# Designed miniproteins, single chains: the designs that were tried, part 67

Each design is a single chain, and the fold is of that chain. pLDDT is the mean over its residues in the fold that is shown.

## One batch from the design tools (miniprotein)

Design m2463
Fold by ESMFold2-Fast:
Structure m2463 (fold): chain A 93 residues (1-93)
Amino acid sequence: GAEELLKEAEELLREAERLLEEARRILEEGGDPRRVIELAREAKRLAEEALKKAMEALKTATGEDLLRAIGLALRAIGLQIDAEELIRRAEEM
């Protein structure tokens, strides 16, 4: 059901956020830009999968689950944008 898809999307987004936070730390410390790109690409892939699950949940979700699905979809889009920006910044180093 929608609740299972939302839970899976939330778990994927938590992991994507963790990877992006690690990538940002490495970038800020002047670390290996290849590691930043690797982490950001993985985070983007997880966020894309989370968006698919949130969009699938939107087909059947009602009430609070509908609002959760919309919020998770927006969060997934934002993390994809953040990941692409980190990749761009690392490639320009």
Scores: mean pLDDT 90

Design m2464
Fold by ESMFold2-Fast:
Structure m2464 (fold): chain A 69 residues (1-69)
Amino acid sequence: MREELEREVEAAVYFMAGAVYYNLGDYEEAARYYEKAAEAGDRRALGLAAEAARKAGDEALAAEYAARA
């Protein structure tokens, strides 16, 4: 439970950071933080990382994230 709780908090923090950068139009940073959220256990963040990567113009990275979601 302790490790799961720490990972959930970590995922939430990275997800919020990704959302903030996404709303600011910094899609490269948004994709990076969404990827970190997914690695911390928030699988839905991979889809958001793919969308952010597409908006940043990195179609190859977007396809990679989408395939992992």
Scores: mean pLDDT 79

Design m2465
Fold by ESMFold2-Fast:
Structure m2465 (fold): chain A 71 residues (1-71)
Amino acid sequence: MSAIRERKEKVLAEAERVLAEARHAPELAEELRELVEELRAKENPSMEEILELEIAIGVLQLADAVYRVLP
């Protein structure tokens, strides 16, 4: 059996947990939106800030997708 498959299943389980928390924790979603706005307002964001922005956008997009698919 593949060690890659076991890691993938663990990562997916963690992602499902994070998405469930994001869907049922509006304060977390609001904090992420505030972070996105703050990072977008920077004229010269660092590499780390750009990565944080992309992660925050990705999490918000996944939360929105879950809300639309699983009413």
Scores: mean pLDDT 66

Design m2466
Fold by ESMFold2-Fast:
Structure m2466 (fold): chain A 59 residues (1-59)
Amino acid sequence: MDEEKEKRLLEEAEEARRREAELAKLPPTREVLEEQVRATMVTLFAAVERAIEEGRKRK
């Protein structure tokens, strides 16, 4: 029922695609790879937070 959150996730996904296109134009440097790893970590943290929130809901 979190339509607003779903919209934000969709927008973030679209922005991530645009950023990926921009990074593809740049030469593959180690710095770019490191930034990709960082983005992955952020995504993992978001997933963990979502799992915690779902666990926080009492039944």
Scores: mean pLDDT 66

Design m2467
Fold by ESMFold2-Fast:
Structure m2467 (fold): chain A 82 residues (1-82)
Amino acid sequence: SQVIEKRVGNGVARLDLGTGKLTAIAGDFRLEETVDLSNKRQVILRGIALKLRGIGYELDGDENKAAAYLAAGEALFEATKL
C-alpha cells in the first residue's frame, strides 16, 4: 500500500493511504490512530490539531511528544495534497 512518511526531529510518522492508519514514534512515545482520508476537511482539521498539540509539548519541553505530534500532523497535510 502507499505510505506517506514524515520526519520532525527524532519523530517519524507513517500514514497508510489504504487504511488511514497513522502511527508516529519518537523515543519511547508512540501515537497511533485511524483517520478517514475520504473527508479532506476533517484530515486538515486533524492535522492542525496534532500540530498545535505538538507545539504545546515543545513549549513544555517534552521533545519526544512534540516530535511525534508534529510529524503526524505533517503526514496528514501531505495526504491533503493528493
Scores: mean pLDDT 89

Design m2468
Fold by ESMFold2-Fast:
Structure m2468 (fold): chain A 86 residues (1-86)
Amino acid sequence: SMTLVGERELRSSDPEALRAALAEMIAEARARGVNVGGARLRVTPDGVVERIALYEASGGEAEEMAKLPSAEEQLARLEVEVEGPA
């Protein structure tokens, strides 16, 4: 089972707002010594991201993510899953 690291409401269709929120949440996890391995987005049919959930990396994925120097670089390699059909 995946371990939840953080969850946040966004309520935005702006891709830059989503990127900023993800980067901030990853930075918060890094500050706690946690490597993020995945994100799940709850998105409405009209493209509004309602909720972001981050999950902890494990095994080799955790080692790979830990080698990256910034939250932005971790975000670039992050597996992002959209919840349900658009």
Scores: mean pLDDT 80

Design m2469
Fold by ESMFold2-Fast:
Structure m2469 (fold): chain A 74 residues (1-74)
Amino acid sequence: SDFVEQADRALDLVYRYAKEKGLSVEEFEKLLRQVADDLIATIKDPELAAEVRKHVDERIKQLVEEYKKEQEAS
């Protein structure tokens, strides 16, 4: 759905922002969850909101792991 694509783009922007600003892993995860929650809150269809929530929860776990590895490799 367009909402899944919007969520992916929003989370990717947060990742780039976190790298640019040198956020900690904890700050990065908090920001990802806040942005995801704000986006999901705009979805009127509860079934679609649940699907987007599942997708972003999985994507956030992946991005946090990537961010941790990138910080350790720098």
Scores: mean pLDDT 84

Design m2470
Fold by ESMFold2-Fast:
Structure m2470 (fold): chain A 59 residues (1-59)
Amino acid sequence: SSNIEKLAEFLKEKFNLPEEKAKKLAEELVADPSKVDAFIETWKLSEEEAKELKELAAP
C-alpha cells in the first residue's frame, strides 16, 4: 500500500469524506507539504492527529 492510500484512509475515517475526495486530498497533501500545516490549522487537529497526518504525508 502506498502512503497516499494510507493517508486517504485516515482522511476518509477522520473526516467522513467520500473515497475519491479523500484520495484527491491525500495526493495534494503529499505533493505540497505546506498544505499539511494549513490543513492542521484549518481543521484544528489534535497533537496526535497532526503527528499522524505529518507522518503519512511525509515523503
Scores: mean pLDDT 78

Design m2471
Fold by ESMFold2-Fast:
Structure m2471 (fold): chain A 65 residues (1-65)
Amino acid sequence: DEEIKIAKEVLEKALNIKIESEEKLREILAELIDKGLYEVIEYLLEAIKNKNIDEQAKKIKEILK
């Protein structure tokens, strides 16, 4: 699925990690939600819509530092 592929790539770039499975992606997303990091979810949705992966990854990286 294209949306899953984009979400994985954005988070891999932002966190400097490899996301090997959709299960791992779901674990990361659940952790972000549990921490109240809704801005990160918003940037992921923006990347899916606009395909601006590098731009949104940079924004996410800044939030998570």
Scores: mean pLDDT 84

Design m2472
Fold by ESMFold2-Fast:
Structure m2472 (fold): chain A 64 residues (1-64)
Amino acid sequence: SPREEKIKELLLKAGIPEKEAEELARKATEAGVPVESIEPAIENAKREGRDIVTALKTVINAHA
């Protein structure tokens, strides 16, 4: 879907490996996470020195 593709692009741009980016984008899309929530979550994780993958899993779980 266009939403899943956009989320995957944002994750790849953030340096997440292809396989993990694909899996996270799929899960975020299934959980109904807005695309607009992805980039702020990545930027907040970077700003706070947190792991991006862990931060995104937290966002996905909150929406699921």
Scores: mean pLDDT 83

Design m2473
Fold by ESMFold2-Fast:
Structure m2473 (fold): chain A 57 residues (1-57)
Amino acid sequence: SMVSRQAAVALIGIGALFDLKLKGSTQEKLDKVKALTAEALKEGVSPEEFVKRLKEA
């Protein structure tokens, strides 16, 4: 369902941000991942598509 997809995207985005923070990634990269997460949630994309977008960030 759409609700389940939104929840999965949000959790993946949060996990990605934590991982990047632990690795000491730049603020620019963190901000980009936040923006990608917000857009993915707004667009209702699948978790698989969102993961592809994150890998290109």
Scores: mean pLDDT 79

Design m2474
Fold by ESMFold2-Fast:
Structure m2474 (fold): chain A 69 residues (1-69)
Amino acid sequence: SNVIVEILGEVLGVERVGINDNFFELGGDSLTSIRLVSRLRGFGAELKPEDLFKHPTVQALIDYLKGQK
């Protein structure tokens, strides 16, 4: 399982998150963006809430974070 997919499901309160799903289309907003960034930073990711607007799909976010590690 992918940790990013699991965190997205927890933060958004959805049972399933697909790799092509868009964070904002799944119900993401400013508060959930802050919570997601905080959770991902806990796993060593370096990002800001604004980065989610540039990488809004699950796949795009994963690819962005891989480039930082």
Scores: mean pLDDT 79

Design m2475
Fold by ESMFold2-Fast:
Order: C-alpha cells, then sequence, then structure tokens
Structure m2475 (fold): chain A 68 residues (1-68)
C-alpha cells in the first residue's frame, strides 16, 4: 500500500542520511543499489518515486565529491 511504502521510504531516508554523514564510498555505493531496488517497488507511486530519485541524486553527488 502507499502508506506502507511511505513508512519504508522514511526508514530508508534515515539510513541514507547516516551513510551520507559517514562519507564511506562503499556504503554510498550500497545505498545507491538499495535506492535503485526501492525505485522499482514505488514505480506506481509518482510522488514517492520522485523522492527516491532526489535521494539517489544526493548520494551520487556525495560519491562524486569523494572522487575529487
Amino acid sequence: SLEEMEKKLERIEKGVEEVLKSGDPVQLRVAIHELDEFMKEVEDYPELKKRVEELKKRVEEALRELEK
């Protein structure tokens, strides 16, 4: 259900914030993979999909900064 997916996304968002604070490139890559899988689960929920895409973009940007 939408409510269950929203609750799951909130937990993922909290986990991703901790990974972003860690600055660990291995954890950042794992987070990108997890977000890609969850994006498939929320395919039918456009607003949730946008939130996952924005979160993934933040993780990808953090990983890019570590390569500079």
Scores: mean pLDDT 84

Design m2476
Fold by ESMFold2-Fast:
Formats: structure tokens, sequence, C-alpha cells
Structure m2476 (fold): chain A 99 residues (1-99)
């Protein structure tokens, strides 16, 4: 299932196996393109790899799929803060507190 692939991706990510983790997150979203948690996890993985533009895109996708997903808003805010986009980050951080 998509949930099982996502879980395997998380296990691989924790072990530092980023390439394999990415494959499993992508398998999860292939089975369930609306699985917001898998998109968020893929965003976290890309952020850890320094792929900031792709990470931002995937956090935004997770928010699009689940507008009440507070963690995705917080992750996007942290990414934007790391890039010096403080006003945009503050907007998403504020939205995360309203959920």
Amino acid sequence: SAEEYNKKGVELFRRGKFEEAEEYYKKAIELDPNYAEAWNNLGILLFEQGKFDEAEEYFKKAIELDPNYAEAYRNLALLLQSQGKTKEADKYLFESTML
C-alpha cells in the first residue's frame, strides 16, 4: 500500500539511505497521489539534500492536498527562513498556528 511504502521510506531516511528513501516515497505517491504525508516526507528528504526549490514545491503540494496539514506549513516556513525569505516564512508559520 501507499502507507507501507511511505513507512519504508521513513525507515530508510532515518538510516541515511536518502536515494532509497526517495524511491519509496515516490512509490507511495504513485499509488496515492493525494497522500499528503508522502509529499511532505519527500520535501523533508530534498531539504536535507540541499534541493531547496524541489523541497518547497513538494511542501506546497502537501499543503494543496491537505490544507490542514500543520506540519507541512511549519516545514515550508523553516525552509523559507533558511533562504532568508522571512516575511513569506512568517505567513506560513502563522497559518500553521491557525490549524
Scores: mean pLDDT 89

Design m2477
Fold by ESMFold2-Fast:
Structure m2477 (fold): chain A 110 residues (1-110)
Amino acid sequence: MKEEFEKEIKQVEDLIAQARSHLDRAEKLLKEGKETGDIELYKEAIRHASRALYLAQLAIDRAKEGMEKAEKNDPELAKKYQRLLDEATEIQARAEKVIDEANKGLKEAE
């Protein structure tokens, strides 16, 4: 059981790392799109932000499941899952903001 939780935590951490990488790329592309007016940068920002949302949602679902299993037996492990859940939720919110702002940029570029 302990080794299974360590493996599950690593899988959630890997999902968050991938989501963060896509989010960082999306935020950079959004900034460049705003500076240049290049609509392709807005479209690429949406693609990366959408991928970040998907990966963050997978991390949220896994962290919630892990927290539910850990909560009754290991409060320290439950705290680790809560931190991962908080981080994935932040990535989700930031990715949604990128999509909203990029869509606004696309409408203004008409």
Scores: mean pLDDT 87

Design m2478
Fold by ESMFold2-Fast:
Structure m2478 (fold): chain A 69 residues (1-69)
Amino acid sequence: GAAEREELRRRLERLEAAVREAEKTGDKVIAQNAVKEAEELLREAERLGDPELAARAREIIKRAQSILA
């Protein structure tokens, strides 16, 4: 429902901030953890049928994987 989407949005916002910091510092531990958490958030977004939140989770995975490359 709406409450689950709002909580997922807040979790994505926090994770996006963590990935921005990891991009600045090159912190691969933060990046590795961000991939795992974003994959969980992606599954939740897909379960809720929310394509915007799913796209945001995929972007986080992509950005975090770029730090690990």
Scores: mean pLDDT 88

Design m2479
Fold by ESMFold2-Fast:
Structure m2479 (fold): chain A 81 residues (1-81)
Amino acid sequence: MSDSYDYSRQVIRQSSSLITNATNASNQGDFNTAQQYQQQLNDQSNRDRQLGPQYQSSANAYQAGSDSINNTLNSSQSSSS
């Protein structure tokens, strides 16, 4: 019974990889690719939330990653009002 801990490590590794890829895409001007990675993180967060309360920490981690990418995209594409 270690699936929760193994999954938590996988979540950290996967979210980190997706954030890195999204950041690299954003830095290269590939905002569509960055948005795709953001959506993938959001989808994973929603799936973890559906799995039950023991997965809320993982869902929150994926959501935080998605929010980080969204903030980066907004900062890169946002025009001063």
Scores: mean pLDDT 74

Design m2480
Fold by ESMFold2-Fast:
Structure m2480 (fold): chain A 63 residues (1-63)
Amino acid sequence: MEELLEKLKKSAELGRDIVRLMVNGFAERLGREPLRDSDTDEEFVAVMDEIAAEIEKALRASR
């Protein structure tokens, strides 16, 4: 049972690192603040949502 929790935590950490790299890359391009280690989960979600909205708007404007 604990092995599954350990694998889930490791997968979540890897997912967080990948998402952080992508988000920071897009944030830099869009002029947004990069994610910090001290950021809360709510701040993380808010930044991702804002970046996603900016990307979506940019894609729609790209005609």
Scores: mean pLDDT 63

Design m2481
Fold by ESMFold2-Fast:
Structure m2481 (fold): chain A 64 residues (1-64)
Amino acid sequence: IINSGPFPQRVDLPAGDYQLINIHPDTPLIAYVDGQPIILQPGQSAQIQGPASVILPGGIEARR
């Protein structure tokens, strides 16, 4: 599990399949994957494939 904590973090994901999951209970959050925004509703996930450069706000986890 990779998450940004309370602050936005840039993370370089190695090759593999990942899910970005918004674990915030009531707030939509935006992650960036290779500069492209992905909007995640509370509890929503999006599948991404690495290698990828991601910017994660607080409350989004990347899981393998």
Scores: mean pLDDT 77

Design m2482
Fold by ESMFold2-Fast:
Structure m2482 (fold): chain A 77 residues (1-77)
Amino acid sequence: MTDLIAAAVARVIRERLSDAAGVKAASAVLEAADAGEPLDEETIARIIQEVLGLSPEEAEELAREALRLAAQMQAAA
């Protein structure tokens, strides 16, 4: 569910940083999915690190939170 993962990434990053950072990271996640990359925790954490310049620890935490939120959003649909 690429759209849910992108939405979750945008929300988690918005809450920690800003709306602009959330949009930027979500757009990068959608581009990675379009390029055929798996949207797993490692890939999302890498994207967050590259796009926002965060530490590996912060990016991994945000990626984990985003995937958890995406799973919850899918279950609620």
Scores: mean pLDDT 81

Design m2483
Fold by ESMFold2-Fast:
Structure m2483 (fold): chain A 61 residues (1-61)
Amino acid sequence: DLVKKAEELYKQGKYNEALSYLLKALQKDPNNKEAWKLLGELLEEQGFLEAAKLAYKKAEE
């Protein structure tokens, strides 16, 4: 599971690798709400607040 791999990398502080796996997960399934939520958390942690807001909105749809 690409999202589970991304979550483990995120917990390890490997944000660029986590982002890579999240983008692959969303390419495979654009409606994956867990992937959008984790992407939002990662973007927020990195200071990309507007991008994080859009990712969270996708997670709620």
Scores: mean pLDDT 83

Design m2484
Fold by ESMFold2-Fast:
Structure m2484 (fold): chain A 56 residues (1-56)
Amino acid sequence: SSSIEEEVTRLEENIRKLSKRDGILSALLSYAVYKALGDEESAKRFEKLREELERE
């Protein structure tokens, strides 16, 4: 839903503002939560964010 898209976008933005360590951990936790909820689309976004932060 559009509400979930807004929440995910806002969370991604907030995670990018954290330190590398805290950002990676937050992205991993968000991935696990959305994966557990069956929201694969949102989970994939946090997996990609974690990979991006790890490459920095």
Scores: mean pLDDT 84

Design m2485
Fold by ESMFold2-Fast:
Structure m2485 (fold): chain A 102 residues (1-102)
Amino acid sequence: MKEEIREKQAALLADGGARPSATIDASLPEEEIIKKVKEYLDAGHVGLGVEGDDVEKRKRTLKILLELGVPASVAGETDPEVLALMAESEKMALALYEEALA
């Protein structure tokens, strides 16, 4: 899964086919998150915006996306743990972008 995701991300970034981030619901079960990641990546979305009112669900979803190698962020986030996960996701996104465009 992670290798397949990385290859598609690299191709989209290199070919200029990457679209703005799609949105994913933080309340979804892990299996649905993985399925949505694949669907969005196939549609050209390299990164995801995470939405949901529950901070623990946002943390869980960000951790899953980080393990899958998918850049993700939460708009307007103020929770320190979620912000830390977003910072790790941003580092990963920058590395992917630089590798694809090198």
Scores: mean pLDDT 80

Design m2486
Fold by ESMFold2-Fast:
Structure m2486 (fold): chain A 66 residues (1-66)
Amino acid sequence: SALLDGLKTQIALAVKENDLETALRLIEEHGPLLSEAEKEELKAFVLSLPASEEMKEALLRKIDSL
């Protein structure tokens, strides 16, 4: 979906800048509109990112809180 694709792009940019606060806010603001299948796809995307384990864990926990 356009929403999921846009969210993935914005999260990847925030992760590249090591901006956890922005990435978490993006998930909070846009994540509730995602289907369960799209949330699972977003989690798989987060796991594929070149980020620290701590950052990935924080992002995955936020997605699970939706």
Scores: mean pLDDT 87

Design m2487
Fold by ESMFold2-Fast:
Structure m2487 (fold): chain A 79 residues (1-79)
Amino acid sequence: MYQVTLTVRVDPSLQDEVIEAGKKAAEKEGAEARSVRLDDDTVAIVISAPTEEQAKKAADAVAEAVEKAGGTVVQRTFN
């Protein structure tokens, strides 16, 4: 299984909306997403998929959904 982690800056009041939007985007691409709170304004979204191509495609969809919901993707890490 392949993972991509997106580090997202988000207003604390929008955190739940941004996380939910990201998870929905990942699910639509056949990937799993989980969130880890790093700080009050920073969340990591970890995207898991069976192939590298699926993980990258899901990460792109999650990044778009997150930014549309009011978050800012500040880092992308492939693991």
Scores: mean pLDDT 84

Design m2488
Fold by ESMFold2-Fast:
Structure m2488 (fold): chain A 56 residues (1-56)
Amino acid sequence: KKEEIEKLVKKAKEALKKGDYLTLKEYLEKLFELTPSNSLPEIVEEFLEELRKKIE
């Protein structure tokens, strides 16, 4: 499961970078289904960091 989560995070970041928000939404929904609650904050922080790079 951990490898699958990491792969989905990478694909979601690529979709975000491309501005493909429909694909991003699908990957995020899948991530939330697979991710244990104790790992969710770390994944959210990674996405926030990527989003900050896009804004800055």
Scores: mean pLDDT 69

Design m2489
Fold by ESMFold2-Fast:
Structure m2489 (fold): chain A 145 residues (1-145)
Amino acid sequence: SAEAWNNLGIVLKNQGRLDEAEEAYRKAIQLDPSFVSPYLVDLYLSGRLDEAEEAYRAAIESKPNFAEAWNNLGAVLKNQNRLDEAEEAYRKAIELKPNFAEAWNNLGVVLQNQNRLDEAEEAYRKAIELKPNFAEAWNNLAVLL
């Protein structure tokens, strides 16, 4: 059912029927939040950050314990320069999945953007501890130092 809605969204998008494609993608996400990532990529590339936020919030309402959706909501909020709300979303992702290295790294970026440099360093070091080969977290820590 969710896959059928996602496939319908792709067909409608290819026909230039963008509003109908979006409705089909939202239906797919409501049924299975795992479809949120492809939909966000399309919305992000089109500059539709408010609609990406709504899609992730709908995914979270359907599956509140989906740490990946909270992490992705944080990314959308950060790109809207809503840094306090982005921090809250990343911290919720970490609460649900404490070994989520990507969420720790993303938290560090938001804290650094708020000029909270000691907290950013700690977040980057947590990301590296969880994933020692995490090149992005190493690069972020190096820029901070």
Scores: mean pLDDT 82

Design m2490
Fold by ESMFold2-Fast:
Structure m2490 (fold): chain A 83 residues (1-83)
Amino acid sequence: SAASVEERRDLLRAQAPPAMAEVEELRAAGEISPEAADAALEGARKALEAAAAYDAGDLERAEALEREALELLARAQALLDAE
């Protein structure tokens, strides 16, 4: 089902900050590589930028930023799988 712009915005804002905190803790513990952590954190930042774009009504920019976030998160997963 298609989610509303407000639901997508709220989900991104709710999920990205705790995910960023967890990635930073895993990096500090040495359980994730710096490269994988950097990719995951950049992905989470792009997700928050997408949420801000949704809030501003810029759907094209929001969709582009969500795509960038997904690509960065996929890169982080690939780096983790290579460890």
Scores: mean pLDDT 83

Design m2491
Fold by ESMFold2-Fast:
Structure m2491 (fold): chain A 63 residues (1-63)
Amino acid sequence: AERGLAVGLAQVAVDQGDEAARRFAPTLAAALGVAPETAERIAEEVLGLSEEERRAIVEAHQA
């Protein structure tokens, strides 16, 4: 669940930008059953990553 949220947010940030990812984070967290507190922490971490690190997360998921 937590990894799915991180990957999903990285994907949204790459495709639609940071604002879209921030807006979508609560919806994705609820869909994955991640608690709001944990979701906030993961969103902060993912959105704090460089573009290169975000692309690496997305690429690893595209296996």
Scores: mean pLDDT 76

Design m2492
Fold by ESMFold2-Fast:
Structure m2492 (fold): chain A 78 residues (1-78)
Amino acid sequence: MEEQAKKHAELVREGLKAYSEGDLEKAIEKFEEAVKAAPTDLSKAASLRLLSIVYEKKGDKEKAEEYRKQADELIARA
């Protein structure tokens, strides 16, 4: 669990850096990896929320809404 938590934090950090640099494709890739590495429902929801934000900025409203809904469902279970 500690290794997955560390990997998740690293991937989120890399994704946020890419997002701040305007590299939306790299941000998506890193946040998708973060979802897979998430050790808890809360950390997975956080990563899904970040994917929603990136897709919103990209103009993909449908994917943004899907990821937001997935994140909200996980938060409700935690």
Scores: mean pLDDT 83

Design m2493
Fold by ESMFold2-Fast:
Structure m2493 (fold): chain A 73 residues (1-73)
Amino acid sequence: MEDKLKAFEKAGEAQRKLKELYEAGLLSPEELKEVEELARKVQEAIDAKDYKKAAEYAEKLLEFLERIEARHA
């Protein structure tokens, strides 16, 4: 259960950050494509019930989004 909770918590954080950057217009087409690929990997891991892997991909997505934010700050 802990891995599942952590996966959904990190996915939620990533989704909130993605919404912030999208609404601010800070995502390039290339960055949006990479976000879509990482988000797809998170969803695939959740569908496979591999919550540890889902949390890892969600964390990578968050790190990627944080780098985009820092680049535009």
Scores: mean pLDDT 81

Design m2494
Fold by ESMFold2-Fast:
Structure m2494 (fold): chain A 60 residues (1-60)
Amino acid sequence: SPEEMRKVAEEVVELLRAGREVPGELLDELQRLAESSPENARIWEEHMRRLTEEAARRDA
């Protein structure tokens, strides 16, 4: 589960970093996995943090 969470989160982050639209199905799966356990929530939090920094750098 944590490994699947990491994989899904990474796919979402890669799409967003590339300026591409993320499929709703993928976002829903990400949120569902993140809410399933504290470990998954921490993995998502880390990816969200990186995403925010990368997005800011890209548009700066």
Scores: mean pLDDT 75

Design m2495
Fold by ESMFold2-Fast:
Structure m2495 (fold): chain A 77 residues (1-77)
Amino acid sequence: AAAEAARRARIMEESGVSEESVELAREIAEDLDEALRRQLEQLKKEIEEAKKTGSLSEEEIKSLEALRKSLEESLAL
């Protein structure tokens, strides 16, 4: 882990990427992860409400559940 991080930092340094750019990339990644988690929670609530109210077709609910699964898999990686 630490050795891999050091190797990645060296490659970025050799590519002319500054330490500030690496730090900014980390902050952007953290913000994106938080945004994805919020969207996933919202999607879960939308699916549950749609199932309770019958506001969406069975096919539409399946499409939303497929999207939810894709987002959960992306967050697990």
Scores: mean pLDDT 70

Design m2496
Fold by ESMFold2-Fast:
Structure m2496 (fold): chain A 85 residues (1-85)
Amino acid sequence: MKKITVKVTVPADQAQEAARELARAAMELGDGVKDIKITVDGDTVTMEVIVEKSNAEKAYDVLKKTAEELAARYGGSVEVKIEDV
């Protein structure tokens, strides 16, 4: 398995909406996704997604693009990492 961690910092009043859009992107990845965890803490949205190794590269690309689009839209910042689990 691979864990993809997406961290997006946006204005606090937009954090819940950003979390919803990230959750939607993760859900639309399909059957390769095993777990999705989202935490909102003030202006910071953290999403952890567990994926099958064979789907990890595609999932990383999709989630990174979505996070970068959200950061650009709301005037925030983004960090995305992938690790073995």
Scores: mean pLDDT 82

Design m2497
Fold by ESMFold2-Fast:
Structure m2497 (fold): chain A 116 residues (1-116)
Amino acid sequence: DEVIEELKKLIKETPDLSKEAKELIEKGIEYFKKGKYEEAKKLFEEARKIVEKEFGGGHPIVILLEELIALTYEKQGKLDEALREYRLVLGRLVVVLGADDPRALRVEARVEELEA
């Protein structure tokens, strides 16, 4: 999964990330890979709150965690919730990184697919 691999890379490049946030993300990824999407979502939500307090809501790890939360909704077939979350992520990515950023384009494509 592209989002998970990007998140793993950013974690390696963020040495100041707290052990608590890192452990929650690693457990969330494990549950996600096992198809336990609701449990993964809860862990990603807890990690997002910690990273947001430490680095602010515009930090790339916060945005990737929000994208993963949207993806957990999609994997559960909760398409209305997934679409709502992806739209929020897209808006934030456009403001922080610009509409032409590969991450913004990826989320935009996902929104278009879910709307079709």
Scores: mean pLDDT 85

Design m2498
Fold by ESMFold2-Fast:
Structure m2498 (fold): chain A 54 residues (1-54)
Amino acid sequence: SPREQLIADFKKRSSELHEKMDEAKKNGDQESLKEYEQKMVDLQEEFHRRLEEL
């Protein structure tokens, strides 16, 4: 279903961002970490918006 595809895409993108955040944390890269944290917020907002449009 469109809902299942949307959830699958969100999970994939979320996991990719978590991996990048973990690498930034390991490297002490605060700038990249803040960027990825913001992208996670944006991704969650977009996911919610798209879910409401279904």
Scores: mean pLDDT 86

Design m2499
Fold by ESMFold2-Fast:
Structure m2499 (fold): chain A 63 residues (1-63)
Amino acid sequence: DKAALAEQYRREAEADLEAAKELRKKAEEAEKKGDLRTAAVYYAAAGILEAGAAFNRELADRL
């Protein structure tokens, strides 16, 4: 069922964007504490989730 698969991709994208937002918040806190290495890791992880969410949304829109 293409509709069910599209719904799944959209739900996964939403979850990834929410997780990315939380990771960016953690990155900002680490940056505020001067822990630039930890901040960089959280920013990178958030970017990966945001890219994955964009990809899943593209797939859902094409179904």
Scores: mean pLDDT 88

